Designed miniproteins, single chains, continued (4). Designs and how they scored, part 11

Each design is a single chain, and the fold is of that chain. pLDDT is the mean over its residues in the fold that is shown.

## One batch from the design tools (miniprotein)

Design m12349
Fold by ESMFold2-Fast:
Structure m12349 (fold): chain A 119 residues (1-119)
Amino acid sequence: MVDRLMELAGEIRALSAELDATEDLAERRALKRRIADLHGEMYRLLVELHERLKAGEITPEQLREALEAAAARLGVLTPEQARLIAEAIVRGAEVGHALLTAVVAGMSAAELREALAAE
């Protein structure tokens, strides 16, 4: 799950960069549909991770360590961003999805800390 979540984040980032570089309307529509589908998969994985946390099948610490390892291996997030995203997921699937989406779009670790402090 965590590896797939980081793979999805990386793919959304890459497709979003392609969308920004694309002028063709048909290609833009296709990219937007693919990005939307990937966000749907990401949200489902975040819901499953949050349910496993509530059930005690994984601990917040195990989630943090797994996310840090996967993010480092795939180069998607910094260690600090991975820790903050783990905290966001512990708070809820919606919070995790919103903040991971923001980080993929370029949100810094400092901005992530401020967003989490506001919750």
Scores: mean pLDDT 86

Design m12350
Fold by ESMFold2-Fast:
Structure m12350 (fold): chain A 84 residues (1-84)
Amino acid sequence: SALEEAMLNDEATLARLADELLETSGATSLADIAEQRRALDDFVARLRAQIEASDASAELKAFYLALLDRVHAIALARLDAAAA
């Protein structure tokens, strides 16, 4: 849909979702950057498995997986920037 396409290209929405992902994963509460990345990656892997196991259509799954990948990449970049 146009709303789904707009969301994948909305930097402000993606940034907000990345901040929410970091908070929910608990990554930012860990002292070591390698542990922060592992916590985030583990949380994202669980979300991916939940999306893939859902009864959603192939199109909706593809959208959520694309959104998760975009948000995950931004969250990783945020952790790396904070560690520099």
Scores: mean pLDDT 84

Design m12351
Fold by ESMFold2-Fast:
Structure m12351 (fold): chain A 86 residues (1-86)
Amino acid sequence: SVNEELIKALEEVEKKNKLSPFLKKEIEILKKDLSSLEELDEETEKELRKLIEKLKNAKTEEEIRKVLIEIDTLLGLEEIKRALGL
């Protein structure tokens, strides 16, 4: 599951980096949300895999924060599309 791959990538980011309490909280919320998410469509999964790669390559808290915003946006749009039957 791409959701499981993202959770593992988030755990690795937490291990390698000294993160602010704010960013740690954001990661915990995202991990919880991912554990409850249904299977994603193929296009959303492809985009999420690209963001997972960006996350693995992020070296600063600012870079990590930017990728997390992109992930939140992608997942939020997917939920809206499902709610609208798109």
Scores: mean pLDDT 79

Design m12352
Fold by ESMFold2-Fast:
Formats: sequence, C-alpha cells, structure tokens
Structure m12352 (fold): chain A 92 residues (1-92)
Amino acid sequence: SASSQIQQVNSIIDQIKSTSNALSTAVENGDLATAKAKEQQLDNLIAQLVQQMEQARKVVSSSEAEAMEEKINAVMGEALMTKGVLDGYLES
C-alpha cells in the first residue's frame, strides 16, 4: 500500500538521521574506527533510500511523492554535511 511504502521511506530517513548523528559524535571524539563504520552504514542507507523511493513512486500520489522528496532532500543535505566534516578531519 501507499501508506506502507511511505512508512518504509520514513523509517530509512530516521535511520540516516541517527547514523549521521553517530558519525558526527565519533568524529568529535576522535574515534576514527567508529566514524568510518558509520560512514559505510550511512552510504548503505542512502542506497536503500534511493531504491525504496523508486518503489514508493509507483504507488503514492504526486503530493505524497513531493512531500517525501522534500524530507529526502533535507536528510541528504544533513548527511553530506556530516560526511564533509569527517573528510575535513581526515585532511587535517
């Protein structure tokens, strides 16, 4: 159902937010092993989000798709900024 697909997309978005926060914390603590593990987890979640959104677009309304895309754009922006902080730390 459309509701089920939206719920799955929102679940992955929540996981991306949680993982981005964990990555940021690991960088601040100098825990590079955890930071690299969280970056890999984040990349995997982003790939899952792309696939899940492709499936969701087939069954949701245009309005529901637009709302999901706005949430995805916001969380992707946050994730990319967090990865940038790690990259900056590694270049130091």
Scores: mean pLDDT 85

Design m12353
Fold by ESMFold2-Fast:
Structure m12353 (fold): chain A 62 residues (1-62)
Amino acid sequence: SAADKAVEAGKRAAEEGDGAGVAAAGHENYLLGDIKGAKEVLEIAKEAGFESAARVIEKLVG
């Protein structure tokens, strides 16, 4: 699904050091109604140390 692809994009962005891409992936999952996927991207952001991306996604799902 588009939501699954957005989660994959978030993982790839994190691997490439692209914090903005991680934030965008979490936001896309939220807009698609996939709160579980958005939370998965939030955990990826936290583990990778993308504090700004994590804060953005947390505001959407909290």
Scores: mean pLDDT 83

Design m12354
Fold by ESMFold2-Fast:
Structure m12354 (fold): chain A 95 residues (1-95)
Amino acid sequence: MKPASEWSSDEVLKLIEDAIKSGKLTKEQLETLTTYFLDRLIQSMQEGNNDKARVLNEAVIQLDKAKDAVENGDLKKAQEYLKKTLELFKEYLKL
């Protein structure tokens, strides 16, 4: 898997959409997504972009909940948190 820093926004969008569509959520995919959003969150905070920071922070929280759901075997709940992450990522891309 590519390092999160090398992912384009289109690649991240596709990864999230494919994970929702297939129902195949892995901890590795969730960890890569979390790293991507955390890197962008830190950057947004350093730049003083409060709107981007807010949306990215919410996305990180949803991904953390998705990881807990996967660990507990609740794939349906994990998909719901990932769908919320997708909506937040689409909001981020409009900023």
Scores: mean pLDDT 81

Design m12355
Fold by ESMFold2-Fast:
Structure m12355 (fold): chain A 98 residues (1-98)
Amino acid sequence: SMEERLEKLEKKAEEIKKRGKEIVEEAKKDPKLSDEEKKQIEKEVETAYELAEHAVELAKEAVEKNDMKKLTIAEFLLLAASGTIFLAERKYKKIKAE
């Protein structure tokens, strides 16, 4: 159902926010990262948060209006948010390995 898809999307958005917070906190404490690298990671995580929040808002509106197309767009925005967090984490791990 559309309601089940919304619940799954909201849970995924919470996971993205939790993981983003962990990445930023780890990066801030890491002496191997420059201030510029820390700021870049923070910006990437912030972009993921904005995408995730927008996805949740669109999904809630989609369920209220019974708009399946809008719900699908919201799910794609959440995938973009998830991808952004993944790239931020990968970038952080690569910097640590170098």
Scores: mean pLDDT 85

Design m12356
Fold by ESMFold2-Fast:
Structure m12356 (fold): chain A 103 residues (1-103)
Amino acid sequence: SAAAERVAAALRALIDALRAYLEARRDTLSPEARALVEELIAELEATLARLEAGEISPEEALRRAIAALEAARDKFTALGDEELAAALGEQIAALRALLAELA
Protein backbone atom coordinates (compact mmCIF):
# COMPACT_ATOMS: atom_id res chain seq x y z
CA SER A 1 0.00 0.00 0.00
CA ALA A 2 1.01 3.66 -0.37
CA ALA A 3 0.83 3.99 3.42
CA ALA A 4 3.17 0.99 3.90
CA GLU A 5 5.66 2.44 1.35
CA ARG A 6 5.59 5.85 3.07
CA VAL A 7 6.11 4.35 6.57
CA ALA A 8 8.88 2.02 5.28
CA ALA A 9 10.65 5.03 3.70
CA ALA A 10 10.37 6.98 7.00
CA LEU A 11 11.78 4.04 9.02
CA ARG A 12 14.66 3.54 6.53
CA ALA A 13 15.52 7.27 6.68
CA LEU A 14 15.53 7.09 10.51
CA ILE A 15 17.76 3.96 10.52
CA ASP A 16 20.15 5.66 8.06
CA ALA A 17 20.27 8.81 10.24
CA LEU A 18 21.04 6.73 13.37
CA ARG A 19 23.81 4.85 11.51
CA ALA A 20 25.25 8.19 10.32
CA TYR A 21 25.16 9.45 13.94
CA LEU A 22 27.14 6.36 15.12
CA GLU A 23 29.73 7.00 12.37
CA ALA A 24 29.99 10.77 13.12
CA ARG A 25 30.32 10.12 16.88
CA ARG A 26 32.55 7.00 16.60
CA ASP A 27 35.31 8.49 18.81
CA THR A 28 33.08 10.45 21.25
CA LEU A 29 30.16 8.14 22.13
CA SER A 30 30.43 6.15 25.37
CA PRO A 31 30.16 2.34 24.95
CA GLU A 32 26.79 2.49 26.80
CA ALA A 33 25.39 5.18 24.46
CA ARG A 34 26.69 3.26 21.40
CA ALA A 35 25.01 0.04 22.60
CA LEU A 36 21.69 1.90 23.08
CA VAL A 37 21.82 3.36 19.53
CA GLU A 38 22.69 -0.09 18.10
CA GLU A 39 19.77 -1.64 20.05
CA LEU A 40 17.42 1.09 18.72
CA ILE A 41 18.59 0.44 15.12
CA ALA A 42 17.98 -3.32 15.60
CA GLU A 43 14.45 -2.68 16.97
CA LEU A 44 13.61 -0.36 14.04
CA GLU A 45 15.04 -2.84 11.49
CA ALA A 46 12.92 -5.64 13.03
CA THR A 47 9.80 -3.41 12.85
CA LEU A 48 10.58 -2.51 9.21
CA ALA A 49 11.06 -6.21 8.30
CA ARG A 50 7.67 -7.08 9.85
CA LEU A 51 5.99 -4.20 7.98
CA GLU A 52 7.56 -5.31 4.66
CA ALA A 53 6.46 -8.93 5.34
CA GLY A 54 2.85 -7.70 5.84
CA GLU A 55 2.86 -8.95 9.46
CA ILE A 56 1.95 -5.55 10.93
CA SER A 57 0.01 -2.52 9.64
CA PRO A 58 1.72 0.80 8.79
CA GLU A 59 0.00 2.35 11.85
CA GLU A 60 1.27 -0.47 14.13
CA ALA A 61 4.80 -0.08 12.68
CA LEU A 62 4.71 3.67 13.52
CA ARG A 63 3.40 2.99 17.06
CA ARG A 64 6.22 0.48 17.66
CA ALA A 65 8.85 2.85 16.25
CA ILE A 66 7.53 5.74 18.40
CA ALA A 67 7.60 3.52 21.53
CA ALA A 68 11.19 2.43 20.78
CA LEU A 69 12.28 6.06 20.23
CA GLU A 70 10.55 7.22 23.46
CA ALA A 71 12.29 4.47 25.47
CA ALA A 72 15.65 5.36 23.85
CA ARG A 73 15.13 9.12 24.48
CA ASP A 74 14.45 8.46 28.20
CA LYS A 75 17.63 6.34 28.45
CA PHE A 76 19.75 9.02 26.70
CA THR A 77 18.27 11.70 29.01
CA ALA A 78 19.32 9.54 32.00
CA LEU A 79 22.87 9.28 30.52
CA GLY A 80 23.05 13.10 30.10
CA ASP A 81 23.12 12.95 26.27
CA GLU A 82 20.73 15.90 25.87
CA GLU A 83 21.67 16.44 22.18
CA LEU A 84 20.69 12.90 21.12
CA ALA A 85 17.61 12.94 23.42
CA ALA A 86 16.45 16.19 21.72
CA ALA A 87 17.11 14.76 18.22
CA LEU A 88 15.06 11.64 19.09
CA GLY A 89 12.28 13.93 20.37
CA GLU A 90 12.15 15.63 16.94
CA GLN A 91 11.96 12.20 15.21
CA ILE A 92 9.14 11.14 17.59
CA ALA A 93 7.20 14.30 16.64
CA ALA A 94 7.70 13.57 12.91
CA LEU A 95 6.48 9.95 13.25
CA ARG A 96 3.48 11.06 15.36
CA ALA A 97 2.55 13.55 12.62
CA LEU A 98 2.76 10.74 10.02
CA LEU A 99 0.62 8.45 12.25
CA ALA A 100 -2.04 11.21 12.55
CA GLU A 101 -2.18 11.47 8.72
CA LEU A 102 -2.79 7.68 8.46
CA ALA A 103 -5.34 7.42 11.32
Scores: mean pLDDT 88

Design m12357
Fold by ESMFold2-Fast:
Structure m12357 (fold): chain A 61 residues (1-61)
Amino acid sequence: MPLTEEQREKARELARRWLAEHPNPDAAQRAEAIRRIAEEAGISLDQAKIIYGEVLQEQLA
């Protein structure tokens, strides 16, 4: 399902905020973040995983 611009931006904002609150997430915390992003942005878990990974890569660059 294609992302709307609003859903993508909301998901990116949620990922940035969550990473700021959890600088060294373990696997369980990462899974929880992805689930929350998917739920709150109204997107799939796979879409949330991609966006979370994009934001994480941007912060590690």
Scores: mean pLDDT 79

Design m12358
Fold by ESMFold2-Fast:
Structure m12358 (fold): chain A 117 residues (1-117)
Amino acid sequence: MEAEKYYQEGLKALKEGNFKEAIDYFRKALEIDPNNEEAKALLLYVEGLKAFSEGDFDRAISLFNEALKIAEKLGNEKLKAFVYQALADLYRLLGDEEKANEYQKKADEIFKKLGIK
C-alpha cells in the first residue's frame, strides 16, 4: 500500500516542519490514489504554509480556504483547527486583529474539544 506509506511520510514531514518534503510525499500519495481527499486537503494546507513562510500571503489565504472546504466536507476537525490557526497567525501578521481573533477562537474551540493543548 504505497499510497498510505507516502501519506504517512507526508504527515511525519509536516509534523517536523519540513513543508517541501511533506508536499513531495502528499503529491506521491495522490499520484497513486487521486481520490484521497484527505491527502489533497493536507497538500493544500502545506502549500499554504509554504506560501505563508515565503511572504505570499494572498496565495496562502487561497490555499488555506481550499483546504478548509475539503476538511469541512470530510469532517476532519483536526485539519480545520490547524487551518484556522494558520489563518489566525497570518491575519495577525497583516494587522487584522478582528479576523485573527475570530480564527484563533475557532481553532481553540476545536483543539479544546479534541483534547489538544
Scores: mean pLDDT 86

Design m12359
Fold by ESMFold2-Fast:
Structure m12359 (fold): chain A 92 residues (1-92)
Amino acid sequence: TEELEKLIEGLEKQKEAVKKVAEAASKASDEETAKKIEELAEKVIELLDKAQELLKKIAEGDESAKEKFEKTVEEADKLAKELAKLAKEALA
């Protein structure tokens, strides 16, 4: 459906935004902080990739994937907020 395509595109845009923020913040940071930013960004991207795979399963009729999708997106959002906090501190 068009809604599913928009959700997948939204997750792809989020991955791109995470990569850009992490790259900019890492470049502005000391080695230790840069490593933490990169590790958080990697975890967020992995969760967003998992969310995209779960959306595909939902499209195939796997209703059990809906609960997993919601939990995965919630975890990704939590880590993305932690990444955003570190990036703001690094770019200040």
Scores: mean pLDDT 83

Design m12360
Fold by ESMFold2-Fast:
Structure m12360 (fold): chain A 70 residues (1-70)
Amino acid sequence: MKKKVKLELKEDIRENYFLGAVAYEAIKAGYEPEDEKTRQLAEMGPIALEAFPEEAKKRAEDFVKKIDES
């Protein structure tokens, strides 16, 4: 993954922690951050963040760490 994509994704994670967690799960399923399927999953991020903010933040932090390792 290019540095520009990593930086943009990390910023999205900071603002929408669930978006990062959803993107991580999509990537594990074989989707890339720029494809439409990943975007559809990420669109649900704000709703899940409202319902489960602490879980979403934890997952997003794990996702950021994995991006840095890539």
Scores: mean pLDDT 57

Design m12361
Fold by ESMFold2-Fast:
Structure m12361 (fold): chain A 87 residues (1-87)
Amino acid sequence: SHHHEVLQQLADLGQEALDALNAGDYATFRAKVAEAFDLAIAHLSEEDPALAAEVRARAAEFAASTDVGTQLALFFEAMALMNEYLS
């Protein structure tokens, strides 16, 4: 289904982000997480604007953060919101 495909794409982007982080490539890590946020927001914007706003808030905090732990927490929070929506 489309919902299952979005979850799989988010999981793939998350794995690519973690692989980049483990390699010390913080630019690629941030780029992959930003791609995941953009995908989630695009999917939610017409179907659930309120949830899209919650994901945008995490994306804004992610962009403003300089702490990798905070960035990871925000990304996983957004993924959890998407998982609940798509379940």
Scores: mean pLDDT 81

Design m12362
Fold by ESMFold2-Fast:
Structure m12362 (fold): chain A 60 residues (1-60)
Amino acid sequence: ADIAAEGAKKGAEEKNGMYASVGLYRAGASDNTDAGLKAVIAANMGEPELAAQWAKEAVA
């Protein structure tokens, strides 16, 4: 499983971007990038598909 995408989805379930940030860091990515920040924002908004999409982009 893609750790960053799974963290982003869990963040969206909880509406808590911290889970998205943790997933990004575990995958070797940063929430300080444009894509990483968008993943955290989407998770805070409760948008799992969008959060996972941006998390995958941040890891690429």
Scores: mean pLDDT 80

Design m12363
Fold by ESMFold2-Fast:
Structure m12363 (fold): chain A 68 residues (1-68)
Amino acid sequence: SAADLQAAEGEVLREFQTEVDRLKAEYDAKAATASPEERAQLEKEFLKRVREIHDRYSAELAARQAAV
């Protein structure tokens, strides 16, 4: 049903947001005491991790949508 699909999509999106928020908190904590050079490297790693998480959750969301 549409309600079941919305619930499944909501779960996937909540998990995605939670993981990104955790990663952002880790980045912010490390960046707070980092040099400009270290911060640039931390930002690069953060963006790479966000992209990996996004790709994983996009695939999961597509799989959930295809199952309906």
Scores: mean pLDDT 83

Design m12364
Fold by ESMFold2-Fast:
Structure m12364 (fold): chain A 72 residues (1-72)
Amino acid sequence: PSEEELDREVKAALGIIRVHIARQAGATPEEIVEAVSKVADEDLVEKAREIAGQLDPETAADAIMDLLNEWA
């Protein structure tokens, strides 16, 4: 991989870690979706938004994290 590609991958990994930290800090599903939108593709973000709108906050947050972990 190029140095530029490695730098992008490191920034993406740090972004994913920040999403996990937000989840642990009790971020809302909407806040988690916003954080995910900074690191994930459009399809994943759209699915995460659906989950946030359909389930209770705790279940939605857990489901969004599972989705992100499967994608990553």
Scores: mean pLDDT 76

Design m12365
Fold by ESMFold2-Fast:
Structure m12365 (fold): chain A 76 residues (1-76)
Amino acid sequence: IDKLLQQADDAVRALQEAVAAGDRAATQEAIRQASTVLSQLTKALNETTDPEKKAQLEKAIQQLLDAIGEGQRALG
């Protein structure tokens, strides 16, 4: 789970940096990578019964969804 949460943080950062740079190709690639991590987070959430870990996964999913949304808006 910790590695997956780190991958989510890295994906958010990569997306934010690509959007800030105005790099459309990098933004598209970052969205693809973020979508892969999102799928993994969602699967982990569905398999998790621990409330604290579930909350951490839900927070990571929300942050990643927000970043993907910003990236998609930046692409027009």
Scores: mean pLDDT 84

Design m12366
Fold by ESMFold2-Fast:
Structure m12366 (fold): chain A 67 residues (1-67)
Amino acid sequence: KMVEIELEEAYMFMELLGYVITNTDLSISEAVRIAMEGGNVYREELLKGKSKEEAKKKAFEVVDEKL
């Protein structure tokens, strides 16, 4: 379970990082910071028993708020 959640968080981090880099002119370090925050939110939502779809929506919501 923990290993699966860590892997899911890593994939979401990569997706969020790509999203921030391709849609903004932020520095790489800022993009990484924002993507890490989104990935952490995704992990927390999964741990609360939310679906992957709901967790992803919340992660993107948090990332969009920081752009």
Scores: mean pLDDT 80

Design m12367
Fold by ESMFold2-Fast:
Structure m12367 (fold): chain A 92 residues (1-92)
Amino acid sequence: MESTEESAKELLRRNIKLLEEILEEKEKEGADKKLLEELRKALKEAEEALRNNDGEKLSEEYAKAVKLFSELSTPEEQKKLAEEIRKELKEK
């Protein structure tokens, strides 16, 4: 049986990549540059923490990234992201 922790890490990597794609779109749309920089830093820190198996840092930075994304996105965009993640999970 595959490790639940390994499956969770793979899901987090995919979510981080999706948030990075959204960040690029928001940057092109002229969203708040300071919020975009903070989101980029949080995503980088989360990815580094994931590689280093630093669970506390990963949880902190990922939660920060999700909060910043909520400030940069509309409820419709948040729903679309959730649907995309759900579709990726079904294709496994």
Scores: mean pLDDT 74

Design m12368
Fold by ESMFold2-Fast:
Structure m12368 (fold): chain A 80 residues (1-80)
Amino acid sequence: MEKLKEEFEELVKEIRKAIDEISEKAPLVAERYRASLKRLEKQAEEASKDEKKIDTLKGYVVSAKDLLEFLKSAVESLKS
């Protein structure tokens, strides 16, 4: 559980950084991703409080990784 929580927190930090980079070129798009991240953080926090939800928390870690990869691609597209 602790390792998954730490992994999720690190992913959230990287996602926030990517959203901040998008915000310079597309502030309305960045706002939508910040709202999505906030919802994901709430869901992960709720799952982290229930030991029976460890697989659910693993799912949120995967979702965070997918979001980060998508945002990294979006940042690169905005540089072009």
Scores: mean pLDDT 81

Design m12369
Fold by ESMFold2-Fast:
Structure m12369 (fold): chain A 70 residues (1-70)
Amino acid sequence: SMEEEFIKEQEEQLKEIGAPPSLIEKAVKRLEDALKIEDQRELMLEIGKIYAQLHKETGAKQFVFVPRAR
């Protein structure tokens, strides 16, 4: 449930920022895949890569991404 709520939050934020639907779909899928990673360090690294890519594609718009609790 917590992971599902997180994905919905990110999807909604991307919509509010005006990201294209195709970009939102790609981002959501990649985030869902990343959240399945059991290793905390690998999870954070993958999330960081996703965020960096979104930053480049959207022209450095503000995103709120809260790291998972330990």
Scores: mean pLDDT 70

Design m12370
Fold by ESMFold2-Fast:
Structure m12370 (fold): chain A 81 residues (1-81)
Amino acid sequence: SDISKKLAEITAQLKPKLAEAERKAENQEQLTELKSQAIDDVLAANRDALQDAIDRAPPTSQLSFQEEIDLAMARMLLSST
């Protein structure tokens, strides 16, 4: 589904930024802060596209179980930014 594809794209964008955070962090507190910032930045960049995918989702009665999980995850990510 479009939601699943968008989540995969977001994950692909996060992967190198999370690796960068791990490389730069000198302690656990700094690692947590840098990872949180990387997640926030990627979600902010993809917010409108992710919201559009949510708005274009079929009715819940037509979603597969995996698509319902992806939709719930997408909504949770947007409410966290």
Scores: mean pLDDT 78

Design m12371
Fold by ESMFold2-Fast:
Structure m12371 (fold): chain A 64 residues (1-64)
Amino acid sequence: MEYVLKGFEGGLKGPEEAAKASRDMAEKAGIDAVGAYLSGLNGGQFTPMSAGLSAGLAAEDAKA
């Protein structure tokens, strides 16, 4: 429902705000990839704690 990509392009006033919006998008993409990977490979070893950490790491990695 929220496309920060368009807001990011139209804004560019606050680098920190743009970075936060970018992280939110990256986190969504990371969660999707991690979910599919862990469901297939680990055979159900998907814990909420691990999922949260993986999503956060994916967001940071995408930003890096």
Scores: mean pLDDT 53

Design m12372
Fold by ESMFold2-Fast:
Structure m12372 (fold): chain A 83 residues (1-83)
Amino acid sequence: SELEKELKELVERLRELVERAIELGIIDDPEVQKLLKEMDELFVKAGEALKAGDEEKARETLKRIKELLKELEARIKAAEAAQ
């Protein structure tokens, strides 16, 4: 389904951002670790909602994941600019 495709795309995006965070040496930053932990919990929740057929809960959870991915991306961009 479209929601399952979106979930897969968000997982792939998170993997790319994690690789960049490792390369930049920011993976162990407490703020980065907090974002990763929150996203891990939300990915579990999104998977459960999709399995249950709860489209509304799945959409809300995917929206929150997108917000956290943007926050992680902003931190990566700031670290890249600092070099």
Scores: mean pLDDT 88

Design m12373
Fold by ESMFold2-Fast:
Structure m12373 (fold): chain A 96 residues (1-96)
Amino acid sequence: SAKVQEIKDWMDKRAQEIIELAKKMKEEGASDEEIAAEVLRRLGRMHLELVAESSSLSKEDQEELLTHFSNLVGEVLDKLKELLGRVLSTEEAIAA
């Protein structure tokens, strides 16, 4: 589906922008907690935008897009772990 590919391309671009923002925040002296909070806030907004954009699509297409989103979340969190040198807990992210 052309619409599914369009949304995937949008998600890929947004994930890359989130990683570049995290790197910039680290360079500018932001705390690990502040960086984690901003990354998770942006991933959450991206999820809400995905739900809105996919609402008229088939359940199968929605599930494919959610799977792609979940994979991108994993990639972003892996890059964040590399940048911060540690795995973030949910509690640390909520506290920031």
Scores: mean pLDDT 83

Design m12374
Fold by ESMFold2-Fast:
Structure m12374 (fold): chain A 75 residues (1-75)
Amino acid sequence: SEEDLKKYIEKVTEILKKAQPLIDERLAVEKGLDEAIKNNDQAKVDELLARHDALTEQLKPYSEEIRKLEEEYKK
């Protein structure tokens, strides 16, 4: 199972590499959202919340791929 663990880690790492640009963009949106809230910029808050929701939806397939790999590894 050392070999199985290695394969599991390699596959998860590959998925995370593919998801990284979306993760980075979502983090940037979260920082922008905090700033917009501090500045009472409601229009910017609304835009960033919509962008955050869209990025979260785009990340769901990657989370599902990792979940399936975890289930396969537990077999």
Scores: mean pLDDT 86

Design m12375
Fold by ESMFold2-Fast:
Structure m12375 (fold): chain A 57 residues (1-57)
Amino acid sequence: SNDEIARKDLEKGKEMFEQGQYAAAASGFAGAIKLSTDEKLKEEAREGLERALKAAA
């Protein structure tokens, strides 16, 4: 389902962020936002995306 894919995208985003791969992390978080129907997951992914984009700059 889209929610399963969104959860995996969020997980990948977090893993990439932990590895310092901020552009890849941003991609994962953006995917989670796009596919999720869960408001809390979207919020977590938006926070992750903002942090990843700031770190990549």
Scores: mean pLDDT 86

Design m12376
Fold by ESMFold2-Fast:
Structure m12376 (fold): chain A 73 residues (1-73)
Amino acid sequence: EEARRLLEKAAELLKKNGYDDEAEEVLELTRQGKYREAAEKIVQTALKLYQEGKTKEAMELLEIAREVRRLLE
């Protein structure tokens, strides 16, 4: 349940930054129980934000992805 809530929070952050399609993909993977794949999608999009100079938003997404992966181990 904690992993799902973190992934939903990440999807909201993605949507606020104009990544609506990526946010929807994360939510769909989360609904399917594919938490690792959802976290990987977050990491990929965070790297795009990092390249765009949005380092704070990228770091927040990376922290969420790390926490999700920690909960799955």
Scores: mean pLDDT 85

Design m12377
Fold by ESMFold2-Fast:
Structure m12377 (fold): chain A 109 residues (1-109)
Amino acid sequence: GIAEEAAERGRRAAELGKESGSKVTAKGGELAARGGEAAAMSGSETPSGQEAAREAEGGALTAEHAASHNPASPELEAAAGVSGVGGAMGGKLAAEKEGNEKAKELAGK
């Protein structure tokens, strides 16, 4: 589903960010991946899980764009970092609503 795809995409963006030397883009990708994993664990078919999955997807796409087009762009790095944080927060909130303690811990790291 969208949550699982966001997690995989975020992980790939994090690896590309590491290879390019952009720590901010790498962190953005990692956070988006955690958000996607937390959304999937919280129930990707629930309303809160679906919202979290979309936020994680946005973060993963932003980090992937930063890593692939201009890894040295401070503006794209900032966008990747901010959207990644949003994805992780979304995942955490979905986990809290669904009472999934493991998903909440994963997203909160």
Scores: mean pLDDT 78

Design m12378
Fold by ESMFold2-Fast:
Structure m12378 (fold): chain A 80 residues (1-80)
Amino acid sequence: EEEERQKLIEKAREWVDKLISAKTNEEKANILKEFVEEAYKQGLLSKEDREKYLKEIEANKDNFDKLLQIASDILNKVLS
């Protein structure tokens, strides 16, 4: 459980690095969707939170600053 949490933290760092390095907002949105799905599979997000974040990512896929804010919110939720 603790080891799985540490692996997710390292994966989250990789996701953030990919998000910053991605050249298009579409790539950034896809990276965030993958992280949401992974967090859900690990039991770190509820079904309701998963649906909420996926919807917010879709609604803001063309807004990089908002995608970063969503990423921060997901990380805070997952790591709490």
Scores: mean pLDDT 77

Design m12379
Fold by ESMFold2-Fast:
Structure m12379 (fold): chain A 62 residues (1-62)
Amino acid sequence: MEILKVKALVDQPKLDENTLELKKGEVRTLEILKKYNGVLALVKDLDTGETGIVNLELLEEV
């Protein structure tokens, strides 16, 4: 199980029902469920319980 504590570097809008919305500067604890092409990942947000796709290059590990 891969768990990352990350901060959003930019706003990540909710593009569809499968994407996770993050605001710039938000800190979240994410469980990586599946990686796609090394840039996108399906994650579970352990702080909210939501699941969705995030762009890992727009997140900073803290």
Scores: mean pLDDT 79

Design m12380
Fold by ESMFold2-Fast:
Structure m12380 (fold): chain A 58 residues (1-58)
Amino acid sequence: MPSSSERLEALYQTAQEALDAKLPLEEALARLREVGRELDVPESVLDQIEAEVRRAWA
């Protein structure tokens, strides 16, 4: 089972791939939510990552 650090790494990789693909912010967040659900990441953690991505999104 992936560790918490490995799950977070996968979510940040998903965000980076969405940025490189020049996806709209809302599509990038939808991908993050899908990956987070597949990895059984808690909603509270997903909300924190979503807030960070929104703050950092160019």
Scores: mean pLDDT 75

Design m12381
Fold by ESMFold2-Fast:
Structure m12381 (fold): chain A 82 residues (1-82)
Amino acid sequence: MVSPEQEAALTAKVKADVAAFEAKLSAIKDIKEQIELLKQGIEGLTRAAQFARQHGATETAAFLEAAKKKLEAKLAELEKKL
């Protein structure tokens, strides 16, 4: 089981990792490359959210699910531009 201190540290790390991913995505100018990176990000967030739920990290899981939904919306918008 995840302690409150461990969950706080995990949430902070996940926020930093998501911010780094968004920065990397913004640096890519090719729409097809952005779509591929978004698909990889969505898969990664899905796995991370499942891991967080399995360990009782409910706040971390909620953040990851919200981040995933945001990436899915962005993916749908980019696919319309193809």
Scores: mean pLDDT 81

Design m12382
Fold by ESMFold2-Fast:
Structure m12382 (fold): chain A 93 residues (1-93)
Amino acid sequence: SEIEKLEEIRKKLEEEYEKEPSDEIASALAETYKRLGELYAKQGKYEEAIEYYRKAIELLRKINEKKPNKEIEKIIEELEEKIKELEEKLKKK
C-alpha cells in the first residue's frame, strides 16, 4: 500500500526532525504529510486527511517565517482550502 510506505517514511522523517530540525527535513516531512492527506481523502478518511494537512501547514509556516516564499504561501492556501472542503463533506456525513 502507498499509504503504508508513506507512513513508514513519515515516522522516519519525524524521528530525524526531532533529532535535527533542519528546513530540508521539514520540507520533506511536509510533503509526506501532504501526500498522506491526499491519499486518506481519496479513501474517504476525511478526519485523518485534515490532520495531515494541518501538520503540513504547520511545518510550511515555520519554513516560510524564516524565509518568505510565494510558492510555500500558495501551497499553504491550497491546503487550507482542501481542509475547508473536507470539513464541509464531514458536515454532510
Scores: mean pLDDT 88

Design m12383
Fold by ESMFold2-Fast:
Structure m12383 (fold): chain A 70 residues (1-70)
Amino acid sequence: SRADTADWLLRTVPEAAGLLDFLVEKAAGDRALLEALGRLVQLLGNTQETLAILQKIRSVEDAEAVLASL
């Protein structure tokens, strides 16, 4: 469920508090995408700049490319 996914994300990436609904909806049940998005929040922080980057990500490959550039 969305609640179980949200609980997992917050326990794994506490920095995602405040971005939870956005991240869960963007991943649309894709666990690999959700994990990559969570990793980006963990590394970049919960900022407006991070949100702008996350909004442009369409796939796991996009997220992995951003992670590789850090």
Scores: mean pLDDT 75

